Designed miniproteins, single chains, continued (4). Designs and how they scored, part 81

Each design is a single chain, and the fold is of that chain. pLDDT is the mean over its residues in the fold that is shown.

## One batch from the design tools (miniprotein)

Design m14810
Fold by ESMFold2-Fast:
Structure m14810 (fold): chain A 83 residues (1-83)
Amino acid sequence: SLEEARLLAEMTVLISSADFYARVARKRGDDQLAAQADALANQGRELYQKFLNGEISLEEARARLDELQKQLDAIAKRLEAIV
């Protein structure tokens, strides 16, 4: 469905964003933040596969994606921290 296609697209954007933040963190020498971003990208890929395989519902996949988005936002804020 179009709703399923949209959710898969949103998962793909999360994965690519997490991978990008991991590269930025590594370039800045923040190995811990890079590892957290890599882990988030892997969680996004696992969620994508579970949803694609029909192992979880659309509602459950959306709820899990929302939690991963919160983690991505936290990583982004740490990268933007002016301290």
Scores: mean pLDDT 88

Design m14811
Fold by ESMFold2-Fast:
Structure m14811 (fold): chain A 75 residues (1-75)
Amino acid sequence: SEVKELIKKAIEALEEGKKEEAKEYLEKAADLVGLPESVKKSLLEGFEETYKNFKGTNEELAEVIALSMKEAAAL
């Protein structure tokens, strides 16, 4: 999934301290899914905290975020 690959790139950028690049990748993923602007903004603002609080692999985190984006876009 292109969405999942973009989220993985966002996580990698965040781990490297490249917060702006991380947000850009996550925004591209949100745009591909068709997230409402308000939901996209909340996701981008909360991304670092979501990463810090997640207990699992980057692959698992990318899957959870991708699923959450798809569910939110369906509302």
Scores: mean pLDDT 84

Design m14812
Fold by ESMFold2-Fast:
Structure m14812 (fold): chain A 98 residues (1-98)
Amino acid sequence: MRQELIEKGRELLKKGEEAFKQGNYDEAARYYTLAARHFWLAGEKDLSAEAYQKAAEAYEKSGDRVNALRMKASAADLQGNKEEAERYFRELAEVEAA
């Protein structure tokens, strides 16, 4: 189960990288987000954070600021950077309130 989640996460990460390279940023963001979830379920916190950071970059490239902020907050939280995570969650709340 854990190894299957890691393997699937790596496969999704590669698909995201390919989509990003082709300029399909919305598709890349989806693959990166799915990869992050698979790594998180496998207990691979660092790999999950890296995948969320890649998803944030892809969402920024696609103009999706709300999802970009969500991904940044998730990555910071997984890295134990509570101050950065709280700042991104606060920015997300302000954007959603506008």
Scores: mean pLDDT 85

Design m14813
Fold by ESMFold2-Fast:
Structure m14813 (fold): chain A 108 residues (1-108)
Amino acid sequence: MDEEWKKLLEEIKKEAKEKGISTTAVEIALSMILAEKYGGLEKEVAEELMRELLTTEEGLDEEKIAIARELAEKLLKAIEEGLASEEQKEKLKEEAKKVAEEIKKKLE
């Protein structure tokens, strides 16, 4: 439950540090995946923005971007498969829609 979720977050943070990426990089990747899946952001736009942000803000190469994406997908799967409550899932969907709308607005 909540303790299993916290343990997973700690494990992901440790793995990110061991592989030379920041927690922020994983959060950026997760936000883009959520914006695509639940916010209606186009996959190509989400992928391009993720690559740009991870390259410019975090200084990641292709290999480290792939690691950040993998860790973010692992978190998303855990959220969807029951480590997050139904209320948390609805809140994540609402936030994903807001992120997608803000991205669309900022691109213009």
Scores: mean pLDDT 76

Design m14814
Fold by ESMFold2-Fast:
Structure m14814 (fold): chain A 63 residues (1-63)
Amino acid sequence: AALYQGRVESLAALGLPIVRQLGGHSATFGQFKAAMEDALGPVPASELDNLEQAYQVAVASSA
């Protein structure tokens, strides 16, 4: 998949297992970003808004 170039929903799907490992709804954006960067490489500044939206969707889906 295109890393960080996908739709928010695609990033949320990739991030859902990561959010679950971080404690689901208790995961912070900072933890999520660090874990995504560990898995996929550095997040471009232009994609930060998409990553934050994906984080919110993934957290909601992990509940």
Scores: mean pLDDT 74

Design m14815
Fold by ESMFold2-Fast:
Structure m14815 (fold): chain A 119 residues (1-119)
Amino acid sequence: MVELTASGGGTYKEGSSLTLTFKTSIPVESIQAFNWYRQAPGEPRQTLVFAGGVPSELVDERFRGRVSVSFDPANKTIYLNLTDLRVEDTATYFAEATYLENGEFKTATGNGVQVTVVA
C-alpha cells in the first residue's frame, strides 16, 4: 500500500509563506499524478494544483502565482509552497497520489495538515 505522510501545518501570519511536506513510501518517479486539495469549513473540497505529466499542471485561480510544487526524488518528498498567505487560506490540506499497481491506476491520500492563517 502506498503511503503519503504530510507535515508543515500550524499557525502562520498573514503575508508570510509556508511549505507543506509530503513524504511518499514509493519513489516519486513511480507516481503518475499528484492532486493537492483543500477542505475549508463551509466550502466544498477544492483542488489547488494538479500535476500529472508535463505540461499538465492545473492551478486554482485564487492561488495562481502564490502556489508552487517542488520535488526531492532522492528523499521521496514533494513540497507544496504557498506565498503571500491570506486568512482565507485557512484549511486542511491534502495530497493524493495516482500510481500504477498490477497494471491498474490506484490512488493514495495522505493525512491532512491543518493550516491556520491569522491577521
Scores: mean pLDDT 79

Design m14816
Fold by ESMFold2-Fast:
Structure m14816 (fold): chain A 89 residues (1-89)
Amino acid sequence: MEIPMPSEAEAAEVVAKWLEKADNDPVQAKAVLENKGKVKFTPNPENPSEVVLQLSDTKLLTAKGEIIEAKATSTVSTQEVAQALGMSP
């Protein structure tokens, strides 16, 4: 089931939190999502308490001022996504 597309600000907040969790670099890449791509949330078929976060055609601005195209898939809890989107958890 497709979760309703979040607003630009909500999508940026969710992706920022996801990138923060993935960023283990001591140089701290300040990845800024330039949200012109698609952010899709899909329920994980193996675990209904998790959703799959898919980034496609998304441009990320790094701390070095580089713009990179990001295509990524990550799993996050349904609760975290619902809270970030302002939906009932």
Scores: mean pLDDT 51

Design m14817
Fold by ESMFold2-Fast:
Structure m14817 (fold): chain A 65 residues (1-65)
Amino acid sequence: SDEELEKKLENGIKAGEKAFEAGDYEAAVSIYGSVLKEAEELKRYDLIEKIKEKLKEALEKVRQL
């Protein structure tokens, strides 16, 4: 269902946030990238923009290592 899929996307975002908080920026990039692709396939434009911003921040952190 769409509700279960939304929860999956939300859990994916949360997992990426946990990796980011732990300083595992490469894991955060991987997780956010997967969640972004899923959100794009489902055309969840509201979530796409939110995920893109989080992915951008994680990528910037990886570049600073």
Scores: mean pLDDT 83

Design m14818
Fold by ESMFold2-Fast:
Structure m14818 (fold): chain A 95 residues (1-95)
Amino acid sequence: MKEKLIKLLEEYIELEKEVLKLALEYLKLTKAPQEEIELAKKRLEGLEEKKEKLIKALPEFDPEEVEKILKKLIEDAKKAIELLKKKLEELKKKE
């Protein structure tokens, strides 16, 4: 169970990293407020520390509930990546 949860968490963090990278590109291309760009950068920079903290905290939680949450987060992140890629494609067509 623990190894399975760690693998799911690592998969989620890698997907979240991709989401934040695509979101940053989108925010820059749409000339979003600097505060939103800086927040996204801080979230991206903090992902490795967040991963380490979550791994250490895993034994404190119900493993079945954590698995459910991580699987949902992974699916949500995959959907966000596809949506952001489509939005970036549309922006690049408009220059």
Scores: mean pLDDT 81

Design m14819
Fold by ESMFold2-Fast:
Structure m14819 (fold): chain A 71 residues (1-71)
Amino acid sequence: SHELLLESIGLTLRGIGLLWELEWGKPVDEAEVRELIRRAQELLKEDPNNTVAQRALELAQEALARIEAKK
């Protein structure tokens, strides 16, 4: 679906932004990162071949891992 692809692109851009904020030591809300993971997983349940949603999930999981490593 074109709509699902556009949403997946939006999630990927948000994931990139979150990783950029973490790289520069800016505060990032863990709850926002977990929500991004959940939504990317929902998109992948609807279309398992959505490579953009797969990328969004990978970026969000990397952001969460970096947050958890700092605890």
Scores: mean pLDDT 86

Design m14820
Fold by ESMFold2-Fast:
Structure m14820 (fold): chain A 98 residues (1-98)
Amino acid sequence: SPQLAAAEAHLARAEASEDPEEVIKHVRELSRLILTYLRNNPKPSPAELERMIALLQRAVALLQRKAKEFPEYKKKFDALVNYNQKLIESLQKKKEEV
């Protein structure tokens, strides 16, 4: 999917960045693209659900590492972790229904 490829590209940019603001920007864009994909594709395949879950899990792990590296940004990273964990839970429930 071109949309999921774009989401993965944003995650790769976040993972390569040493700037906490760029990490936040790219992770927000990843989540936005996944939500946009879900609105346009209400019954994604199990493979697409698993890919989206994997991307969000990678983002959560990145944000948790960056919260330790940039303690002044911890509240912003923690908010994104919470948001993306809720999205992961929603996608896992959809996967169980398919």
Scores: mean pLDDT 88

Design m14821
Fold by ESMFold2-Fast:
Structure m14821 (fold): chain A 94 residues (1-94)
Amino acid sequence: SSMEEELRKKRKELGRELVDEFLLKTPLQEAGKDLKTIQEIIENLPPEKLEEVKERVRELFQRSNSKEALEEMYEELKRIGEEMEKLAEENLKK
């Protein structure tokens, strides 16, 4: 039982981290940012804006009803990525 409880805890923590990484990186990838730029933007975003972005991206995926809606979703993801870059630049200037 202790081993099952430890594995459950580790899976929950890893799953949370993977989902967070996916939600934050996807808009930046769609905005055409490379891996180094993605990392720099995420590291320089305010914590409040990180949570807002994760929620916005999650809602966007939940609203995808068709193949046409997927194309609109990718365009919105790209805009979110561009907004994230601007927010990180502003935070760095403070």
Scores: mean pLDDT 78

Design m14822
Fold by ESMFold2-Fast:
Structure m14822 (fold): chain A 80 residues (1-80)
Amino acid sequence: MSPAQEVILEGEQAAALARMAAAIFKLMGDEEKAEELRKVAERTDEAIRAAEADPDDPEALERARRAAEEAVRAVLELLK
């Protein structure tokens, strides 16, 4: 797997994690946490799409990596 493919896959997994957590919080009635995680997933998806459009762009890949990292951190922070 290339470094670009790894970043994209990790980003997709991070966005999926954020969406799953958002769905769980919505089911539990925590609409504020659900909305925050939905927005995080959307930002991660946008960064991944930019990286997919130009996988040779190191700035796009770095943005996707940072978005994925932020998505994981947001999930962990809201689970406290």
Scores: mean pLDDT 84

Design m14823
Fold by ESMFold2-Fast:
Order: sequence, then C-alpha cells, then structure tokens
Structure m14823 (fold): chain A 93 residues (1-93)
Amino acid sequence: MSLDPEKLVKDAEESVEAARENLEKAEEALEKGDVKTATILLTAAKINAIAAIYDAEEALKLSKDEKVIEKAKEILKEAEEILKRVDELSKKL
C-alpha cells in the first residue's frame, strides 16, 4: 500500500491535539456563556477528532510496528473520549 503508517499516526496525533485544544476552548466559552463561540469550537473539535480516528484506524490496518500500533490505539481512545465529551456538551446548547 502507498500510505505510510508512521505519517498517518503523526497526522492523527496532530488532529487529536487540535481536537483537545478546541474542546478546552469550547469549555471555557461555555463557562463564560458564549454559546456561539462554544458551538463553533465544539464543531471544530468533532471534525478534528473524526480525522484523528480515521488516520489512526488506517495506521492500525497498515502497520506491523508495535510502537505505531500502541500510539494509534492511544490516539483512538483519546479521540473517542473527545467525541463523547463534544456530544455531551452539544446537548446542553
């Protein structure tokens, strides 16, 4: 296959970091009562978390490297936790 699993894990890590940052900013916006900003940031966090899941799952399908597999699994777990938190917060809007 033409896809590099190490690059997919790196892209997934960058996406999950962006998802985390956007979620944290969304929670801060909600604490301040800024629902419009929170909605935008929650949407961004969701998109980034979905991207991280996609890239991490592709890395798991392609990789035989134990370190790549472990990192991809960690990213999947974190991205799934972010999606759950985004869904919980979105229901309060």
Scores: mean pLDDT 88

Design m14824
Fold by ESMFold2-Fast:
Structure m14824 (fold): chain A 68 residues (1-68)
Amino acid sequence: SDSELEVLLRLWEHELARSRSMSREEQEALLKGMERAKADIEKTLKPSAEFSARMDAIIAELRAIVEA
C-alpha cells in the first residue's frame, strides 16, 4: 500500500542521511540493497510514478555520495 511505501521511503531518507558517516563498503552495500528493493517493488506493487520518482531520487543521491 502507499502507506507502507511511505514508511520505506522515510527509512531510506534516514539511511541516506546516515550514509555520509558510513564506510565506502557500507555505502555500496546500501546502494545495492536499495536498487534491489526498487526492482522488487516495481515488479510486485507497481507503485505510482510519484513513489518511483522518490525512490530514484534517493538512489541517485546515494550513488553521488558513493562516487564522490
Scores: mean pLDDT 84

Design m14825
Fold by ESMFold2-Fast:
Structure m14825 (fold): chain A 62 residues (1-62)
Amino acid sequence: VDGEKAKEAAEKALKEAGKPFDANAIDGIVTAGANGDDATARRLALKAGMSEEQAEEVLKAT
């Protein structure tokens, strides 16, 4: 339920950053965020090419 909304936020963030869709990166970010591991979720988002602001938006969706 909440994971689907976080996934959509991650997909939008990658598109806005001009990065290709990466299903494995999105899954890792959403899973870490859902487990309350914000540090890992943020690290994975930045590694995927998101900005710090975009990573925060994805975490808010979790």
Scores: mean pLDDT 75

Design m14826
Fold by ESMFold2-Fast:
Structure m14826 (fold): chain A 58 residues (1-58)
Amino acid sequence: SEARREEERQARGARINQEMNRKIEEVGADTLEQREKVSQEVAEKVRAERERERLERL
């Protein structure tokens, strides 16, 4: 259902944000450039996962 998919997206987004914050702390990213780099890496991973899920659904 559409509502269920929306809940799953929100839950996944929350977990990704938590993982991103955790990596920022682990790396000691205390500059905007370092944070942006971590954010980009997480975003790329999310895109790859979404693409994989879409292909598996086919």
Scores: mean pLDDT 74

Design m14827
Fold by ESMFold2-Fast:
Structure m14827 (fold): chain A 72 residues (1-72)
Amino acid sequence: AMEERRKRMREILEELHRLKDDEEKLRELAEKAIKESTPEEAKILQELVEIEELRREAERDGTEEELIKLSE
């Protein structure tokens, strides 16, 4: 059960990484994944999506220091 959930989360993370340049598709995928996940897994997915969104904002308007902070 947990192993199957972990595999699904890994697949979602791979797709999020592939779509990181397409904010609209990234958001759609994240929303779908969160909706289909357990509350605990949804919280983790939301946090990962927020990190990717912050990283994208930092790349456009932020400093290298902010990018380093987000990658931790």
Scores: mean pLDDT 65

Design m14828
Fold by ESMFold2-Fast:
Structure m14828 (fold): chain A 83 residues (1-83)
Amino acid sequence: MVEETEKELEEVAKEVEEFAKKTGSEHARKLAEILKKEIPKTVAALRELSKTLSPAEFEAIAKKVVDRAKGMAKKAIEAAEKE
């Protein structure tokens, strides 16, 4: 589960980075850098939580983390469109 969540977060970061490369958006580039820095910390925190939470509780938290990352990516893309 932690490994799958890490992969999903890395995929979000890659999508934002590719968008930044295609569009030259500074907002998307900055977000990609933030995601690359935060993902290892988030994964470490999730790994500790996985030791104390039930599988169902862990999945709920992991889903919220991934949804948050996807939301940030969407906002960055929308901000770039307004430029």
Scores: mean pLDDT 78

Design m14829
Fold by ESMFold2-Fast:
Structure m14829 (fold): chain A 100 residues (1-100)
Amino acid sequence: NAEAIEHLRRAIEHARQAYEYAEKGDVETALKHLEEAVGHLSRAADAATPEAQDVVNAGLISGAVALTIAKRNPSPETIAEAARYVADVAERTLAEVEKL
């Protein structure tokens, strides 16, 4: 799962950046980083071994839903909330994948 772990770490980094830009009121940049975070969750799913597939796919689905909600009503508050959620999901997914 080395490649999946690398993408999960990048998802965490982008989600944290999305939060920081949302806190600054830069909605456009925050949303781009949130999209990159979910993109890396998708790449982690593509790279995951069979044993990690369910855990990574669950993380991807959760992240994609959060992104969809943020895109529907884009504001600093909704993007910051989605970014925190995606970071937490990616961190929990990484912890589970590292056990495999």
Scores: mean pLDDT 91

Design m14830
Fold by ESMFold2-Fast:
Structure m14830 (fold): chain A 80 residues (1-80)
Amino acid sequence: SPLTYPLELPLTEEQRQQLREEIDFIMKTYKVPEEYRPVILAALLGKVPESLLPFVIAGYIEPPKEWIDLGRKLEEELGL
């Protein structure tokens, strides 16, 4: 079942696994560059504008470095 977004922190182990699987699915399905993986995480956690996520996935906009850096910090904090 899909998770309810944005997710409230801290995450359970089941939510971490499901979130990793959801990110992997998005990355594979839409052929998103690996460098943008942190941005997908940040958006699913409600830390960047969700309204822009479809445009990032489609390659219509390049995510700002600040969103990539935020997402990387979230990956480290959540162990993803």
Scores: mean pLDDT 75

Design m14831
Fold by ESMFold2-Fast:
Structure m14831 (fold): chain A 91 residues (1-91)
Amino acid sequence: MDVYEKVKELLNNPDSIVVASRNANGGLIVVGGDAKQTLAWHIGELPAAWDRDSLEESGRATQDFVLEGVPRYPDENVLGVSLEELEEIVK
């Protein structure tokens, strides 16, 4: 499954919320979707799907989960990836 294609689909939908961060190995974690579908991917690994119901219930679950999921990073300055950087990565 092409994770880059899925991320491009999210970026092309103006109604989508998209948040990206890096894990401790430099792998990219992307969380995105709308009220009907929220997905997460690890670029460079097999795609991992997060529990959509848990993410939807929090109201801002996508962003909150990304921030909580990145405490494996030893340097806080490497948390978060801008949408512009994400677009360049998935070109």
Scores: mean pLDDT 49

Design m14832
Fold by ESMFold2-Fast:
Parts: C-alpha cells; sequence; structure tokens
Structure m14832 (fold): chain A 98 residues (1-98)
C-alpha cells in the first residue's frame, strides 16, 4: 500500500493538530504520546501505534460514536473527544503533502 509507505514527520503531525484543533502541540509531545523515537514515521506505524494505545486504554475508544477520548487526546487536541476518522485523516493528508 503506497499510503502506508508514506512518511510524516512528528513536526508535521504537531503542526496539523495545532491548526485543526487550535491548541499548541509540540513534536516532542506527539513523539511521547505515540511512543515513537524517530522524527519521521510511516502512516502504517502511526495507525498501528494508535491501535495499541486504544488496546492499552490510553486512548479511550467509544465504538458507538466512533470517537477517541482520554487525557492524551485532550493533550493532543484540546478536546475531550474527537472522531477516529478526523484524527486518522489528518495523518493521511499530512503524509500525502510530503
Amino acid sequence: DELDKQVVSMQQIAEMLSKKFGVPVSAATVKRILGLEEDEVTVAQIEERVAELIASGEFIYDGENQELGGSVVKELTGKEKVTIDEFIELLKEKAKER
């Protein structure tokens, strides 16, 4: 999958989240929350890490509303809940820009 091989920087993710949700997020915060050591990662690695965070309970997934919540989502977005599609589509768009 070509999209799964696209790379995004932690800085690009931080900038996109800051613009979309109107809260300042740093690349260091994104790296810490996702648990990724590299400055650039593939979209597939981000999707896998988000799935792991849902499984661990760090991202609280509301399947009825297809929303992500929890303290880490609030740290990234300034909102208590965001839709999973809204979160994942931002990452995919940033990968395509590069």
Scores: mean pLDDT 70

Design m14833
Fold by ESMFold2-Fast:
Structure m14833 (fold): chain A 57 residues (1-57)
Amino acid sequence: SAAKKRSEIMKKSIEENPESYEKLKKTAPEGTLAILEGYLKGNGEEGFKRAAELEPE
């Protein structure tokens, strides 16, 4: 439920600022993109967990 709500918020932000999202895709690391894709697909928590695995401390 929380992940779904975050997905809806993120989706709306991207729809309102698509240029910012496209710019981010060019420079963001793969972990950040995994988080964004997770939110867009309604699977935000899985995206975040995957990003943490790709970019360990």
Scores: mean pLDDT 64

Design m14834
Fold by ESMFold2-Fast:
Structure m14834 (fold): chain A 56 residues (1-56)
Amino acid sequence: SAVLNAVEHIRKTSSDENVKVTLALMLRSLGEPVSQETLDAMSVDELFARLKELLE
């Protein structure tokens, strides 16, 4: 997936905070209810795994 490849690039070139914000916005655009509390509790890897589940 082009989206998953773009996220992998962002993960290598951006801070974890910026990656988490980007992943949260992508998840919200797909209808996932990612609250600030959920974002703070989840790791980058957990957010990315959830995005992969929605796109696969």
Scores: mean pLDDT 79

Design m14835
Fold by ESMFold2-Fast:
Order: sequence, then C-alpha cells, then structure tokens
Structure m14835 (fold): chain A 119 residues (1-119)
Amino acid sequence: MEEYEKAKKLAEEVSKMTEEEIQQFLDDLAAREGPEALARLAVEYLKYSDIAYKNGDKETADILFKFAQLAMQRLVDREAAEARAAGYRVTVTGPMERFYDPELGELVYRLPSLRVEPV
C-alpha cells in the first residue's frame, strides 16, 4: 500500500530525531503555523499509525503514535499555560492513550482534554 510506505518513511524520519529535536520541531511548527498545526500533525500521525498497525507493523505504529502523543501533549501544555496566565482554573486529563478494544476488534484512542473555568 502506498500509504503504508509513507507511514514507514515518517516513522524512519521521526526515529532519527532526539527528544530535544522533536520538542524544537513542535515549537517551531506552532510558532510558524499556529497551535492548531499541532492538532493537525497529531491526527495525521495517528492515521499513519493505524495504517501501520493494520499492516501488522507494530513497531512503525508505536513510533508514529508516540510522535502524535507528543504533538498533542505540547498543544495541551500550551493551551493550559495560556488559560492559567489569563487567570482561569485549568484541569487537564492525562496524556493521549491507546487501547485495544476486544469488543470492537480495533484500537481506540483517548485524547487529552482541558476544562477551563473562571476562578
């Protein structure tokens, strides 16, 4: 599949990056394109993670999922910091999680969320 080959190439590129390089890339992306770009990146990498998983390539799927998780966490951290700086009370759920649901026979994703309330 053409999409599976793209997933493998994305995982190879991500696996060459250090954690510091990944954090810098995510910060530069958000500065250049806005914080919504982090959400778009996370969704794209989750798509390719799922494609890799369906092709039996768990290693590629895990690499892409971890990158999507980092992108989503960076977005959540930025939004939480901005809301707190504005004087709001912010409750954050844990990091993005992946589960195999035996009833559905597929992977299910839990996204992090923010609750923002006046103090």
Scores: mean pLDDT 79

Design m14836
Fold by ESMFold2-Fast:
Structure m14836 (fold): chain A 79 residues (1-79)
Amino acid sequence: MSVEEAVERVREAGREEGVEEEKIEKITQLVRDVYAAAEAGDARAALEAAIGASKEAQETGSPKVLEVVGEAVEAALRA
């Protein structure tokens, strides 16, 4: 999954679930940070961004957002 595909999936899920745009943008930025850190080989930064994305997704209270963010993070860490 590309970073743009992952980000778009998170935005779509967040909007469908009624999540605030500011929170959606924060989560998408953290997903982008995971991809950037993984590409740079920075395992610590990638893990920190992944934990941040998961925490923000959990705070939305939406299982769908948590699932989509989890898929995006998993794809980033395999890239």
Scores: mean pLDDT 84

Design m14837
Fold by ESMFold2-Fast:
Structure m14837 (fold): chain A 92 residues (1-92)
Amino acid sequence: SSATATLSDGSTATVTASGTTVTVTVSGLRSDAAYVSVGAVASDGTQGTATAPASNPVATVSGLALGTVAVGVTVQYTDGSSGTASATVTAD
């Protein structure tokens, strides 16, 4: 499955699940964005994290269990501000 969430800073995260892998792509980043961090928690408690640079803001978390996955996305900016969003996808 897939979901789209708007972060608190106005950027957009697209979350896609394929099998046991979740991919997050962030668009609309400010030029002062430093990095993107992603956390994913499956319904069985399996969890994973990934970090991607703002120059290629695509983070992939693998090794998750099938079923519902809760995904958190954080963008860090060089001015010390951050944007956050959450989404839910189904790994199937």
Scores: mean pLDDT 80

Design m14838
Fold by ESMFold2-Fast:
Structure m14838 (fold): chain A 93 residues (1-93)
Amino acid sequence: SEIDELIQEAEKRLAEIDKVTDFDEARKLGLELFNEFVERIKKMTKEQALEAIDRLIELLREHREKVRGVNPEKAEFLDYLIEQLEELKKLLE
């Protein structure tokens, strides 16, 4: 599944970003990853795009829980990305 491949790639790339100790660099890499995946989702069918968004939101929420007690700045950034995905979902009707 294209969606399964996208989610697996997102999980691996988020794990690599977690190793970055400088928050500004991690935030930059996270935003670049997010923008890349949003563009990929926009090329999907509406049904596939909605499924991909839901699965990415779940992945980001799981990741946010792991960093909440360790790095509040990363947790806040993840909350921002989740909000952007929720807004994208609304725009897709």
Scores: mean pLDDT 84

Design m14839
Fold by ESMFold2-Fast:
Structure m14839 (fold): chain A 71 residues (1-71)
Amino acid sequence: SPEDLANKLLELFRRVLDAGVAGRWPLEELRIVADELKDYIRWKLKDNPELAEKVLKEMDKLLREAEERLS
């Protein structure tokens, strides 16, 4: 289902952010990776725009948390 796909993509995004934090990635690289994944999710979920918006908002929260940990 689109919901199952969304959950799996969010789980993968969390793992990417955790790896970036643990590896002390430059903030600009973390942001580039996040932006690419956001574009991919917009495309994958384009037939479910409400779900896409919810997922993208959650990704933005996770990214902000990761950026704070890197500060």
Scores: mean pLDDT 84

Design m14840
Fold by ESMFold2-Fast:
Structure m14840 (fold): chain A 98 residues (1-98)
Amino acid sequence: FRRSRPVEYWKDLLAFHLAELRLGIDVEKQEKAIAFLEEMLRRLGVSDEEIEALRNMSLKEQLERYEHLLKRLKEDGDSPEFIARVEKIIEELKKQIE
């Protein structure tokens, strides 16, 4: 079965790649992923203002969004590799808040 991804999923994914970029993880790959996701979100009707808000989220807002993404990925039975990557980003952000 083909499951349609909600717009919120793509926003969460953009926020995740922005977090990996800020942590210096695979910078070149993150830049390409971010550019692709921003183009996709615009095609899906997401405003430039909303995309800019995702770039400028506080550490607390980022953590809340990634925890929500992690829950969704686990409920959907998504890739174990992607789940592990999201968990690592959550751990690193928690260390920055402490």
Scores: mean pLDDT 76

Design m14841
Fold by ESMFold2-Fast:
Order: C-alpha cells, then sequence, then structure tokens
Structure m14841 (fold): chain A 60 residues (1-60)
C-alpha cells in the first residue's frame, strides 16, 4: 500500500523512487507540527505531495 503510493508519486512527479523513499523516511522523523508548518510554507508542489503523504501515514 505505502510502496504503491510512493511509486505512483514517483511517476506523477518524476522524482526517482529511491530518493522519494529516503526523503519520506527523513520526514517521518519530524513532528506533525513541523510537517504542517513545512506544508504551509513550501511552494514546491512535488514536495507538498510528499509532506501530505507523510502526514497521512503519521495520523493513522
Amino acid sequence: SLDEKLEELSKKTGIPLELLKDSFEKALKSSEENLQWLLENEDDEKLKELIKLVLEVKKK
């Protein structure tokens, strides 16, 4: 499920899957408050999609 979501995001954004996985794991170590702040202050749509996915996983 998560791997499939990351693969779909990789295809959608053009970012290599391995880089997305590495970034995802690093983002998981951040607090929900920090991730929410990043989402509100990030202008890169590809990074916003990654942050949204991390927040979804952390809340469940």
Scores: mean pLDDT 78

Design m14842
Fold by ESMFold2-Fast:
Structure m14842 (fold): chain A 77 residues (1-77)
Amino acid sequence: NTQQASNLLNQASKIAKDNGLTEQSNLLNQASTYAKQGNLQEAGRLIVQALQSGKLPKEAYDLVIQAQNYLSQALPP
């Protein structure tokens, strides 16, 4: 699930970049990296910052929300 969240955040980052949203793209890319590492706390924090930095295109927003759902399902062993 963290790998799926990472993939979704990476896709959202690319959409943000294509729309000239460089700050949001960088935040989502960092969140993707932390999600891949299993660092749910930092991934979640960066997602919130990306959403607060401005309005995302609907496609990117939907991917971010889906990624948050995958992260919320990740549990420690």
Scores: mean pLDDT 81

Design m14843
Fold by ESMFold2-Fast:
Formats: structure tokens, sequence, C-alpha cells
Structure m14843 (fold): chain A 61 residues (1-61)
């Protein structure tokens, strides 16, 4: 759903601002995004996970 995509985008934004976040808040955001992605269905979940990993590596790797 559109809501799930917005939550995934919010996580990506949070990762960029997360230099000021504690490790606990970062883990909570990661869990929330994972939950949201699960609602899309199996193939969409795999695509979203690949995208999230790509974004994370682009920001932090």
Amino acid sequence: SEEVLREAEALAVGMRYGAQATPETFEERLEAAREAVAELGERAVRAAEAGAVGMFNGIYG
C-alpha cells in the first residue's frame, strides 16, 4: 500500500538524520520498516528489502 511505501521512505530519511539517533531508536525504526514491508506480500517484500539495503549501503557504506 502507499502507506507502507511512505514508511519505508521515512526510514530512509531517518537513516540520513540518524547520525544524531541512539542505537536503540535506529533499531526500533528498522523493525517498524520491516513490519511495514511484510504487508506488501512476498515478491514486493524482496524488492523493497533489496531497495532498502541499497539505500542503506549508499548512505552508510
Scores: mean pLDDT 60

Design m14844
Fold by ESMFold2-Fast:
Structure m14844 (fold): chain A 90 residues (1-90)
Amino acid sequence: SEKVKKEIDLLERQVDTLISMLKAVKEALERATDPAVKARLQRRIDTLIKSLNLLIEKAKELMKQATDPSLIERIKRIIEKLNKAIEEAK
């Protein structure tokens, strides 16, 4: 239980960091005018989306290990937050 809670805490920090990075890259892409810069930023967005999908897989594995309903709800919110960030990045 305590180990699972610590892994969820770490996952939440990783999710927040990657979502912040994704938003910053998307804003940079929207301001970019050079086609080469746009291509590099789009590749970075694609890489970040791939990373967010790996965190969804990690969250699903933690959900299988969690027995506390409050921890399951936290993981569910993390998955919803990740899915929303991926959708908004398209």
Scores: mean pLDDT 89

